# Ledger of designs, part 60: designed miniproteins, single chains, continued (5)

Each design is a single chain, and the fold is of that chain. pLDDT is the mean over its residues in the fold that is shown.

## One batch from the design tools (miniprotein)

Design m18207
Fold by ESMFold2-Fast:
Structure m18207 (fold): chain A 60 residues (1-60)
Amino acid sequence: MSPEEKEKKAEESKEKVKEILISAGVPEDRAEEYAEKAKEAILNEDNKAAVQALMDGLSS
């Protein structure tokens, strides 16, 4: 994946995770934390870790 594509995917994943968590009733600060973890996982090409960050956020 090109650096540009990776950044775009990471940003989209961050926004998506944050939106899902806030909609599920997770406080904004916590949603931001898990969204940041998902973004970092995507930047490291670890899609499994990105999914795990979302699941951990929802379980909080």
Scores: mean pLDDT 78

Design m18208
Fold by ESMFold2-Fast:
Structure m18208 (fold): chain A 61 residues (1-61)
Amino acid sequence: MSLEELKEKIKEIAETESEEKAEKLFVRLIIDAANQGYSDEDILELAKFAKEEIEKAIKKR
């Protein structure tokens, strides 16, 4: 899965799942990406993107 596909998945999770479930899924996704050999820079970008997307979802409520 590409970095862009992972970002799309993060966005979908943030929009469709509860806050608690989204956070759990994001942790799993980031661990899986690290295990797949993504760089520290890519992992940081995914973590930042996930945080921004969950904050946007919370703000809508």
Scores: mean pLDDT 78

Design m18209
Fold by ESMFold2-Fast:
Structure m18209 (fold): chain A 81 residues (1-81)
Amino acid sequence: MQEEKLEEAIKRFEEKLKSTLTDEKEIQEKVEEFKKFLQELLDEGVSVDEAVLRYYAKLGDPEAVEQLRRIEQERRRRELE
């Protein structure tokens, strides 16, 4: 279910923010921005996993960029084959 994956992704993002930020209000605002970004992609038919990776890739996370490329390559081959 997409909602369960979305909630898990949000929790992981929140944990990352808690390691760098001490203000819970700022953490919640960042989490809400993350939620909005993911929901916009989900509405377009993108999976939660891809939406999460796209967000981190947008922030410049090289690991997320690499994982996104792998997912796109696998998805493309699956759809073409």
Scores: mean pLDDT 75

Design m18210
Fold by ESMFold2-Fast:
Structure m18210 (fold): chain A 55 residues (1-55)
Amino acid sequence: SAAEEERERAERARRSAVALAREKGRPDLAEEMRRAAEAGDLERLQRLGVEAATA
């Protein structure tokens, strides 16, 4: 379904953002994003993703 495809795309984007945060020397952001994802806190995960992109 479209919803499942969107979820898969979002998941892939989140993994890329975590990798980028680590590459930029922000492993703290990567760990925070991992915790947010495990908690299902999508709003926090999105905010951390923006932070990682601007790191």
Scores: mean pLDDT 73

Design m18211
Fold by ESMFold2-Fast:
Structure m18211 (fold): chain A 70 residues (1-70)
Amino acid sequence: DPREEGLRLRAEGDRLLEEGRGEEAVRLYKEANKHFLAAAEKEGNDPELIRQIAEKELAEVEREAEKILA
């Protein structure tokens, strides 16, 4: 289930970010976004709405990860 896999990867990314592993967290968030888009396409939902939300959330996480990696 792409939606369930996306949620799992996002949760794992959150844990890695809390552990200071920001680079790995960002990679998992990007992978989660791919699964959310695949789920939207398969379910007949508008993937663009999900993409916009995911991109906004990812940008915030990327800023936090960069500060940790500095």
Scores: mean pLDDT 72

Design m18213
Fold by ESMFold2-Fast:
Structure m18213 (fold): chain A 68 residues (1-68)
Amino acid sequence: MEVIIEPGGSLEEVLNQLSLIPELKAKGYRVIVVTKETGRMSVFPYLSWRQVAKMFQDAGADEVIYLP
């Protein structure tokens, strides 16, 4: 079974989502992160969507998809 995560609108929300990934992986879920163009950089003035994507990959996300 897979879980789809859209990155939250704040750094705190993203950090909370990152903390859930190891628990989801331990339960046998495949974690897919979908980053939309409209969400990139507008919420994180000091972080690019690529940096956010890397944070999710480093936390154990199985796939990170960027939608232009």
Scores: mean pLDDT 72

Design m18214
Fold by ESMFold2-Fast:
Structure m18214 (fold): chain A 53 residues (1-53)
Amino acid sequence: DIAELLERALAGDEEALRRLLELARQGDADAVAALGVLTRDPAMRLRLIRAAR
């Protein structure tokens, strides 16, 4: 569930963040929207960059 992954990623769960990135790369629109929410926070944006390698 994308909502569950988003909640976990917001709480700092790196595994949930990586799962959202994987789903977004596969074209999941809900995962893309969730990543958009996360990028509002500069710290989360840095985590996204790190998770994407």
Scores: mean pLDDT 76

Design m18215
Fold by ESMFold2-Fast:
Structure m18215 (fold): chain A 97 residues (1-97)
Amino acid sequence: GKVTEEQKEYVNEAMRLTAEAAARLSETDPSLAPVVRKANGYLAEAQTAAMSGDQAEEMKKYAKEAAEYLREAAERAPDDVRVLLEEAAEYLRKVAE
């Protein structure tokens, strides 16, 4: 189905927050790199689907997968990074609605 401009903005915001979190975690908590990398993989697929303009269901599926891995990373992350990951997951939840 059709992807809305608002959904594209939510995906882009989630990507921005996840990139910031990943940069911080790569130096302080390298054990979290694999789970954040999985989240980034699904997030990139969600962005590709969003940019197509007509793959709303694929975008939502990838957003849901990315959000699960971001929440898993958040549970193990330091408080300052946890907030960024939780915020990113919330934007992806809005995309999937």
Scores: mean pLDDT 87

Design m18216
Fold by ESMFold2-Fast:
Structure m18216 (fold): chain A 98 residues (1-98)
Amino acid sequence: MIDVDTAIELAEALAKYSTDPEVRKRFEEIAKLLKENKGKDPVKETAAYFALLTLVIDLAMRGEDETLDKAIEALKDNPEAVRILEEARETGRWLRER
């Protein structure tokens, strides 16, 4: 059960700490889609959230641990956001090794 505000905070933090300009732009676009569809279109909110998770898992698969660690530190006051990032990181590592 993910709060849309938590998803927006995740996307914005990941955009801020991403070293790849293309990855940063994708997180910024995801944050925009989440904000524009908040309370208006649950299907578009869900699709934007899946895009967010997919991109986080892709970063973990690439070994972009520094970006993920910085995002976790920035979001430390939001336990749900930290949990999502930790779980996505573990999922990405599992997929990379198997």
Scores: mean pLDDT 82

Design m18217
Fold by ESMFold2-Fast:
Structure m18217 (fold): chain A 85 residues (1-85)
Amino acid sequence: SEIERAVQLLEALLDAVDSMIAAGESTDRIKEVALGGLDVMLEYSTDPRIRALFEELKARVQRATSAQEIRDAIEEALARLRELL
């Protein structure tokens, strides 16, 4: 299902963010990569619930001032998406 794919994609994005944090990447670089990933996810999303969640997550990541805020935003979105399974 599209929801199951969205869960897998957000899990992969969270893993990528965690790897970048461990590698000592800057918050700006982590934000750039996360926003790029979300833009691709939005391009291929048709479910209005998934689109709304990804748009909200994109806005939260754009406002984030730390790597932890980016990570927390993705974790919260992932938890909300799993409730739709």
Scores: mean pLDDT 88

Design m18218
Fold by ESMFold2-Fast:
Structure m18218 (fold): chain A 87 residues (1-87)
Amino acid sequence: DAELEAAARRLIERIEELIKRLEELIKKATDPEFKEKLEKLLKEAKELLEEIKELIEKGELTVTKLTALELRVIGIEIEIELLEKEM
């Protein structure tokens, strides 16, 4: 499904932008606790990126799996926004 693959590619771009944002925040973080939390989120974002790429390569991507990945990305975005407000 070309539409499903296109939606997955858009999610990949969104995750790549999150990775860039997290790397910038880690560089700016002076508090070790915030830095550790940001590094954990960076690891989670990188793991999501690999998971979606693997699903595409194996032809195992479904609407249900993509939706689950999108919800996980939203969760990371919310955690970043909360951490930025505390920094």
Scores: mean pLDDT 86

Design m18219
Fold by ESMFold2-Fast:
Order: C-alpha cells, then sequence, then structure tokens
Structure m18219 (fold): chain A 87 residues (1-87)
C-alpha cells in the first residue's frame, strides 16, 4: 500500500506540473481547488466516501475550466485512488 500510495502521489505531482506548464491559473481558482482538496482530506479522515467524491468532482469541474478536460479527468482519477487507499 505505501509503494502504491507513493506512485499515486508522484503521478498526481506530475499531472499538477503538466497543468501548471500548460495553464495560467489565477490565485482565486488556485484557492478554490485548494479548498476542495482540504475538504476531500477532511471527508477521507471522517470515513465519508460520498463527501470525498463530491470534493473530487468539484476539483475536476474547476480544472476543466482552466486546462485540458483529459488532464482534469486524469487528476480526478488519481485523487479517487489516493482517497480509496486512505479510506
Amino acid sequence: MASQLQQLVQQRNQLQQEIDAQSTISSETAARISGERLRMVEHVLAGDEAGAEESIARIEEILKTVTDPDLAAQYGAVLREIARLRL
């Protein structure tokens, strides 16, 4: 599990770098994504799978407004796998 989690974290970081390289994200948009990531972590710690999925879906929708929809979907998929391993 630890090695799988590390691989997913690296994949998330790689996707984030690709998004950052291809997109100019405003401070306001970055704050919204950060807020949803914090809510996702809170839901995961509470064992709230539905709440975690809701926050991930919001992150994907925000990312689709600023980057390639395929990159947004890949980022969301990685977040879902990270959440699943931590739930």
Scores: mean pLDDT 81

Design m18220
Fold by ESMFold2-Fast:
Structure m18220 (fold): chain A 66 residues (1-66)
Amino acid sequence: MEELEKKADELYQKGIEAYKSGDYETAARYFREAAELYEKAGNQDKADEFRKMAVEAIEKLREKKL
């Protein structure tokens, strides 16, 4: 279980780096993967938080395409 949370944190950091660089598609992907790992670890609050971050990244991507 601790291994899953550690991997989720690594994916979260990659998502933040992508988000800062304006790569919202990559950021959304990493946030989604982190959420899935937190859900498997039994941390539903973190999973829900990261799913919301993935949605927000996708919304920013859509705004930039317009």
Scores: mean pLDDT 80

Design m18221
Fold by ESMFold2-Fast:
Structure m18221 (fold): chain A 55 residues (1-55)
Amino acid sequence: MAEEIARRVLELLDAGYSLEEAAMTAAKWGLDQGATPEEVARGVRRALEEYRRRR
């Protein structure tokens, strides 16, 4: 689940959403899909690391 949340954050960032909007939207989606808060935190962190790496 963390990887899927990370992917959603990156997709939203690529679509032009702000970092906070992308993270919040993907986190809510992950929780709705049954992800744990720890999985959400890991997914968002992975996405931020990947996004920073791409820049």
Scores: mean pLDDT 81

Design m18222
Fold by ESMFold2-Fast:
Structure m18222 (fold): chain A 71 residues (1-71)
Amino acid sequence: MDEEARERALLTILEHLGYPLDKAREILEKVRAGEELTPEERKAVEQSEKMLDTILKNAEAGKAEARRLAA
């Protein structure tokens, strides 16, 4: 569940970064298979991971802030 949800999120982020669906899917397939990434593909994956981490952190911060405002 967590891995599948994370993979879907990364695929969506890669698409938003300007990678065509086929290319985004290929990059994630290479990651899953442990294949060598090009420097550009590696940077795209790292940027997507950072963006996802930021989204998750903001979601947690948002929950805490909403709780404070509701008090």
Scores: mean pLDDT 73

Design m18223
Fold by ESMFold2-Fast:
Structure m18223 (fold): chain A 112 residues (1-112)
Amino acid sequence: SNRDQASKLLSQGIKLFLQKKYEEAIELFEEAIRLDPDGFGTGLAYLNLGEAYFELGKYEEAIKYYEKSIELLKDYPLPERARALENLAKAYEKLGKYEEAEKYREEAEKIK
């Protein structure tokens, strides 16, 4: 199924990310999102996509994808949602937006 293929691509993308092959990981995460755009796994795919853009120094793109991840994971009290909020705070800090960074760190702490 498209969902099974999306899950496989997400797993392969994570493996590439751990090997620091960020641009290749991004391609697999984007393909996973295209195959299953409304699935729960898409919230996780956006989190991984944001992390890959962050590692490439593309902090504004990372913020965009972390925000999409947080919205999709909104009703799920998962560790991944707290991770997305912490990563969002780090990305805002990289852009010198310290007030926004503190806000999202506090939101992440409330979930833990």
Scores: mean pLDDT 86

Design m18224
Fold by ESMFold2-Fast:
Structure m18224 (fold): chain A 84 residues (1-84)
Amino acid sequence: MEALEKALEAVKKALEAVKNGDRDTAIQYLKEAIEALDKATGPLVERAKRLVESAIQALKKGDYDTAINLLKGAIEYLEKALER
């Protein structure tokens, strides 16, 4: 589904921005990911969305290591949701 692929791409771009120390760019991509995820349904999508929301809060607190771990988890759930 196009919405899940768009969300996965946005989360991957956010993870790269976090690794580069670009907090504001990372948060922007994560907001785009949430908007894309709002167009999809399912338990894996809901788990990915919760991890993305938690990652935004971690970034706001300056906890980049926690944000990276949460975003990796979100990527895993989104990749599983896209598996055939």
Scores: mean pLDDT 85

Design m18225
Fold by ESMFold2-Fast:
Structure m18225 (fold): chain A 55 residues (1-55)
Amino acid sequence: GGAASAEKNAEGAREGALAEGASEEQAEKVRDMGLSGEGHEAERNAVRGVIEAAA
């Protein structure tokens, strides 16, 4: 159910953040947002924030 989707989204967001150069702290925050159930919006916002921080 929703738990499995949240876990997958959280892992994807975490890996994406780390790949873009985010710190472990930022990656954990991204994971928490994904687990909170914001789904794709949380993931996209987190990745975007990391990209801007890396720029």
Scores: mean pLDDT 65

Design m18226
Fold by ESMFold2-Fast:
Structure m18226 (fold): chain A 106 residues (1-106)
Amino acid sequence: AKEKAEEAIRLLEEALRVLREFIRAVREGKVLEAVGLALRVIGLLIDAERLIKEIEKELPEVAKKLREALRKIREALKLALQGKIEEAERKLKEAEELLEKARKLL
């Protein structure tokens, strides 16, 4: 369970990094790069959600925090796609804090 939780944290941290690259690509008008980065974020969230489901019974509090972080990252992507960059960055910060709390529980 712990190893899968650590992998889920790693995938969500990667999603945060890629979503920040997406925001930069949008600001720079790099439309094709932005599309590729958004698809990569979606893939990372799908993989993380699968791992979170696998750990729910053994690590329910960790799973809860990771699911909340995943939701914040998904919200950030939607906000960034709408051009609401400041709100998106706020959601990314909230997700980082949730990932730190999840790591502390391991």
Scores: mean pLDDT 88

Design m18227
Fold by ESMFold2-Fast:
Structure m18227 (fold): chain A 56 residues (1-56)
Amino acid sequence: DEALKRALEAVELVKKGIIELSDEAIRTLARELGISESTLRRLIERGDAEGLREAA
C-alpha cells in the first residue's frame, strides 16, 4: 500500500515534469511493488496510474 502510494505520486509528478526518477529509484520502487523494472518503467513513461495499480 505505502509503496504503491509513493509510486502513484511519483508517476503524477514525472508526468507533470516536476521530478525525474533515477534508475536507482525505479529499481527500489519495482522491488517494493513486486513488479519488474521494465514494467514500472513502461507505466511511468505512459503515465498509467491504473496500470500501475493492476500490476502491483
Scores: mean pLDDT 76

Design m18228
Fold by ESMFold2-Fast:
Structure m18228 (fold): chain A 73 residues (1-73)
Amino acid sequence: VSKEEALKAIEEAIKVAMEALKSSKTLDEINQAIGLILRAIGTRFDLEKGLISPEEAYKRALEIKKQARELLK
């Protein structure tokens, strides 16, 4: 996995988490969506700082995106 692919996956994860936030109908759903957005941004930060590999960043982005999709209604 390239840095470019990992960054794209993170951007997609943020987008899906933002869509989940817009679709939220309870405070618990809002809190979960915000948490996922922050984790995706943190993953991007760690990748840009060289603290994690592109492969690890990609896996984390896919996990965040999966959780965000579960919140979509």
Scores: mean pLDDT 85

Design m18229
Fold by ESMFold2-Fast:
Structure m18229 (fold): chain A 62 residues (1-62)
Amino acid sequence: GAEAYDLALEAIRLAKKGELEKAEELLAEAERLLATKEFSPLERRLAEAAIKLAKQIIKLKK
């Protein structure tokens, strides 16, 4: 499913609010799901793009 993508979107939302530690925890879980569970190519690309964006927002807010 969209589990990794949904976690990455929530991490983006938390990072925008300044909740950086919670955002990083959700990103770690999203990356764990991508490493351990099989996703369609589209779902994987969407999740990876959202994770990358969340990491950039976290860096800008640190």
Scores: mean pLDDT 81

Design m18230
Fold by ESMFold2-Fast:
Structure m18230 (fold): chain A 84 residues (1-84)
Amino acid sequence: SRSERARELAPVFSGETPPSEIAKELAKILQKHGKATAVITNVKDPDKLVREIEKELKKILDQEIKVSYTVVGNSIMLSVEIVK
């Protein structure tokens, strides 16, 4: 199913995880692959959380990034890529 594939292909974080920690893990994937996807569960304010993660990523990466997300219930599917 879709949820099974998401668990296999994307790291899963709780919405209680600090944005800096999420950004740090995503930065590792981005540096190796140029693209990262993550699922964040139990998110109260998706826009605010995504903006904070993007800010933390920009502190770690000296590169232009594109960030997008989709809200599914109380979770978000976050996609980040380095601009080529």
Scores: mean pLDDT 78

Design m18231
Fold by ESMFold2-Fast:
Structure m18231 (fold): chain A 90 residues (1-90)
Amino acid sequence: NVAEQAFQQLYEDLKELVENGLKVFEKALKEGKATPRDLEALERLKKAAELLKKTKPDDRDTVFEVYEILSDVSKEQLRESLRADERLNS
């Protein structure tokens, strides 16, 4: 089923984004460079990670909750980190 495969792919993509976000913000925290905004993003990403661990990939409500968390607080910071990585190609 194409819809089920697309949903599974979305779940995997969200999981990867959460894991990458946690690495970025936890590193900033350990280096004493975390802002209050970074701490808030880290807390929300930890919540997203726990939700992903406790539920099935086909749980629509949980997947959308994780997506909203990433959209509201972490997505902008993750985009900046990805932009820095693009320098490897240039």
Scores: mean pLDDT 67

Design m18232
Fold by ESMFold2-Fast:
Structure m18232 (fold): chain A 65 residues (1-65)
Amino acid sequence: SETDLALAEMYLALGDLFEKQGKVDEAIELYRKALELLRSLPDSPETQRLIAYVEEKLAELEKKK
């Protein structure tokens, strides 16, 4: 739904904000919440691009541990 997509985008925005503040653990939690929502949405080019973005961000941040 449009609401779930908007919520996922909000989690991404908050995750990006926390990453910029050096709050890596909080950023990872928000990105994981966004990914769960995005994976529940119908398959579309937009959803696939957002999933790829989140997966890349999670891989980068988890490598820092």
Scores: mean pLDDT 83

Design m18233
Fold by ESMFold2-Fast:
Structure m18233 (fold): chain A 56 residues (1-56)
Amino acid sequence: DECLLGTHDCHELAKCVNTLNSYECVCPDGYTLAENKRSCICPPGFGGPNCETAIG
């Protein structure tokens, strides 16, 4: 159980969800899951500590 043991590679803001054979990372609202499926990043055009700032 990677979520319980803390051995998962999910971002600190992501929620770890156990599956029958592995685990998944779920990002909080406002973030999107990066291509590595572990990191939470801002969607295109947004930045700032909580993805609250529109960037050019």
Scores: mean pLDDT 71

Design m18234
Fold by ESMFold2-Fast:
Structure m18234 (fold): chain A 76 residues (1-76)
Amino acid sequence: MTDLETALKLFEEARRQAKEAGDTELEAQILVSIAKIYKEMGDFEKAKKYAEEALKLAKKAGSPYAKEAEKILKEI
C-alpha cells in the first residue's frame, strides 16, 4: 500500500471507533482527514463525499473543523 492508502485505512478504523463512542467532534475531525487524503489521491468524488459529511457533523458539534471541510469543498 502507498503511505496515503495506509493512512486512509488507519483513519477509517479511527472513524469507526469515534462513531461507536458517539464522539461527533472526533468523527468530524477524522472525516476531514479522510477527505484530504482522497483529495491528494485525486479522488475528488470521495473527497467531496467525506468533506460534506464532515461539514454536517462539525456544524452539529460546533467544531472549527467545519471551516476546514468548507475549504476542501471549495478547492474541489
Scores: mean pLDDT 85

Design m18235
Fold by ESMFold2-Fast:
Structure m18235 (fold): chain A 64 residues (1-64)
Amino acid sequence: DPLKEALDRIYEELLKTVTDPEVKQKIKELFEKAKEALDNGDVEKASQYMAEAIRLAEEEAKKK
């Protein structure tokens, strides 16, 4: 599934920028929910979960 492979690549890239284990766990949960949404055909909801994960990574970057 090309969309799930894209999610995995984005997840790996975000993990390289995030050091806080709590933020890593939240990002992992959001990507798991995004994959579940894709399995249900809900691309919009998957995109929303991805946007939340990206926002969490950006917020951690701002704290540094």
Scores: mean pLDDT 80

Design m18236
Fold by ESMFold2-Fast:
Structure m18236 (fold): chain A 61 residues (1-61)
Amino acid sequence: MPSLEEVLAEARARLEAAGVPAEEIELLLDMIRHEYEVHHVPAEELLAGVDRAVAQLEAAR
């Protein structure tokens, strides 16, 4: 299972590649950190959520 640091780095890279504004990326990464540490959401589920959001943004272009 990836560490929180690896999850945050991977999520950031995917959101940046999708053209998400830096301010929004910061907020989303804070939410991901909170979900991981407080709600114990699995890293793979968090990254799958990021992938779905990115795919929707890519399709909307």
Scores: mean pLDDT 78

Design m18237
Fold by ESMFold2-Fast:
Structure m18237 (fold): chain A 63 residues (1-63)
Amino acid sequence: MLEVLRKAQEALMDARYAIDNGDVEAARKAIEEIEKLMPELPPELQAGYRRDVEELRARIEAL
């Protein structure tokens, strides 16, 4: 996997784990990392990651 793809996937996993544990601050930080990596991702994957970020933000707001 390309380094950018690996970092984006790790950040996505970190955000999900943080939300599952109620750690809003860690979740927001991980989402910010995904958004920083977004321009470097292949266009085909950007839509998926944008959807995932939206879902994660909605989950945080529901906490």
Scores: mean pLDDT 82

Design m18238
Fold by ESMFold2-Fast:
Structure m18238 (fold): chain A 83 residues (1-83)
Amino acid sequence: NAQGLVDELIAAAEAGDRVKSSNLLTALALQAVGVVIETGDEEAGKRAQEEISKLSQAVDAGDLETARKHGEELAKIVEEAEK
């Protein structure tokens, strides 16, 4: 559940839990890469990479509203590629 990982990431970032935030970002990146590799959708892979990059930057900057937006978009890409 990519959306569940995004929700946990935002909560961890709000709490200032850097280790948990880093682990959740890694889990989201691995899910996105894994699904894209399995489905062969390179265009979805490119979009997922851009959203992961923006999500990571927003979390690092403490911009949780922007992080949520990019996390939700990443979750949609992962779920669409799975089907």
Scores: mean pLDDT 80

Design m18239
Fold by ESMFold2-Fast:
Structure m18239 (fold): chain A 77 residues (1-77)
Amino acid sequence: SMETIEEFQELMAELLERVGELHARYLATGDEAIRQTLLEVARLVARAGELFKQGRYEEALELLREALALIDRALAA
C-alpha cells in the first residue's frame, strides 16, 4: 500500500541520517565496534530492500526497525 511505501521511505531516511552520525563518530574515534555496527546495518538495509522488491513488506519493515535499533544503541553508547 502507499502507507507501507511511505513508512519504508521514512525509516530509510531516518537510517541515512543516523548512519551519517555514526560514521562521523567512527571517523573521529577509529572504534572498530562502530565499524562492525555500520557493516551489519548495511547488510540489514540491503536485505530489507530485496524483501520490499518481492512484496514482503512486513519483513522488510522489521529489518529496517532492527537496523534502527542497532544504530540507536551504538549512538547511545
Scores: mean pLDDT 87

Design m18240
Fold by ESMFold2-Fast:
Parts: sequence; C-alpha cells; structure tokens
Structure m18240 (fold): chain A 83 residues (1-83)
Amino acid sequence: SEVEALLAELRARLAELRERILAARDEAEKEAVAEELAELSARLEARGDLLAAETDPAVQAGIRALVAEALEVGRLFAERLGL
C-alpha cells in the first residue's frame, strides 16, 4: 500500500540519519544532518493527512513505531550534536 511504502522509505531514512549522527565530526557534517532531519520532518508533515486516515490496526501500529523511532533519532541528534 501507499502508506506501507511510505513507512518503509521513512524508516530507511531514519536509519541513514542515525548512522550520519553517529559519524558526524565537524560543524558541516552536523549542519548536513540537521538539514536532512528537517527534510524528513517536512515529509512527515506533508503526508500527515494520509497517515491520520489509516484505519488498518497493523499499519497504525507501524505508524506509531515510526513516530517512536523518529523521536529517538531526534533525541540522539540533540544529545550527540549539541542541541
């Protein structure tokens, strides 16, 4: 489904961001990660209505898991990159 494909894409992007946060060593790398995190957040906001309209309980659970993963990546960014 469209929602399941979106969830898979966003999870892959979160995994990539996590790796980049762990690898960031200088200000330019930190800025690049911040820009990617902002882009990912904008993508989630743009598709918010689609995600909110989901009625399948299994897919809804996937959405909640994605939100939890996004919050964890945001926390890691704040802790490691000095926000």
Scores: mean pLDDT 78

Design m18241
Fold by ESMFold2-Fast:
Structure m18241 (fold): chain A 67 residues (1-67)
Amino acid sequence: MDINDPKVQAEIRAELYRATAASYIRAGDYKAAAEYYRKAAEIYREAGDEEKAEEYEKLAEEAEKKA
């Protein structure tokens, strides 16, 4: 695995955004959670992972409804 590969870096960034969004959900900051879920979804879409992109878009929408 080459950590300097843009695709690998994109996957790492998406995972960090996902973890950050989850922490905001636990803190009750649903607006921040929605923002980071959207960032993760965008990175996954850029990387070609449409299934994860759709999953995180849904999570962002659900978080926004709670905000």
Scores: mean pLDDT 79

Design m18242
Fold by ESMFold2-Fast:
Structure m18242 (fold): chain A 64 residues (1-64)
Amino acid sequence: GPEIRQMINRLIALKLQRIGLEIELEQAKKQGDDETAKKLEKEIKKLEEEIRRLEKELQDLLNS
């Protein structure tokens, strides 16, 4: 249904955003920018939590 499609599209967007932040984190670490690295790690963690929540919601809908 439309809910499943919306969740899939949101998961794709979040996973792409996470990849971008992981690249930025690697660059910050290589430059020794500990402040930026710490900020990016927090942002990545928030994205991972949202991804896991949506994956669980999607799994629950598919099992309904």
Scores: mean pLDDT 87

Design m18243
Fold by ESMFold2-Fast:
Structure m18243 (fold): chain A 70 residues (1-70)
Amino acid sequence: MEEAEEEARRRMLELGRLAGEPELAERAAEYAVKAVRAYLAGDLEAAEEAAKKAEELVKELVAALKEKQA
């Protein structure tokens, strides 16, 4: 359980390092962990909301990564 949360966080931080946006990645990781935690607690509404926020932040990270590779 905590291992799954750490794995999600680790992958987000890795993306942030590649994109040069470590703080944005930390925020994305926070929402990803929140989504996993809520899902495991059975709070599907909170899990969906947090997952949606994580997805929005991941899209920003991907856009930043694309700009850095331009």
Scores: mean pLDDT 77

Design m18244
Fold by ESMFold2-Fast:
Structure m18244 (fold): chain A 64 residues (1-64)
Amino acid sequence: GERQRRALEEAFRKALELLEQGASVEEASRAADEVARPEGIEVDFSGASREEAIRAAREALEAL
């Protein structure tokens, strides 16, 4: 729904911001999950490489 879409947008925007500021993939993943979790969405990309995480976040934001 619309609330879930906005939560994902906020989550991936926050993740991308943290990654661009030099935060770890694990830190960015936790921050995104904390934003999305209240709307029933689980986010975990802690196992991704930095390049994969940045690419995925950008692609997700373009698709939302």
Scores: mean pLDDT 83

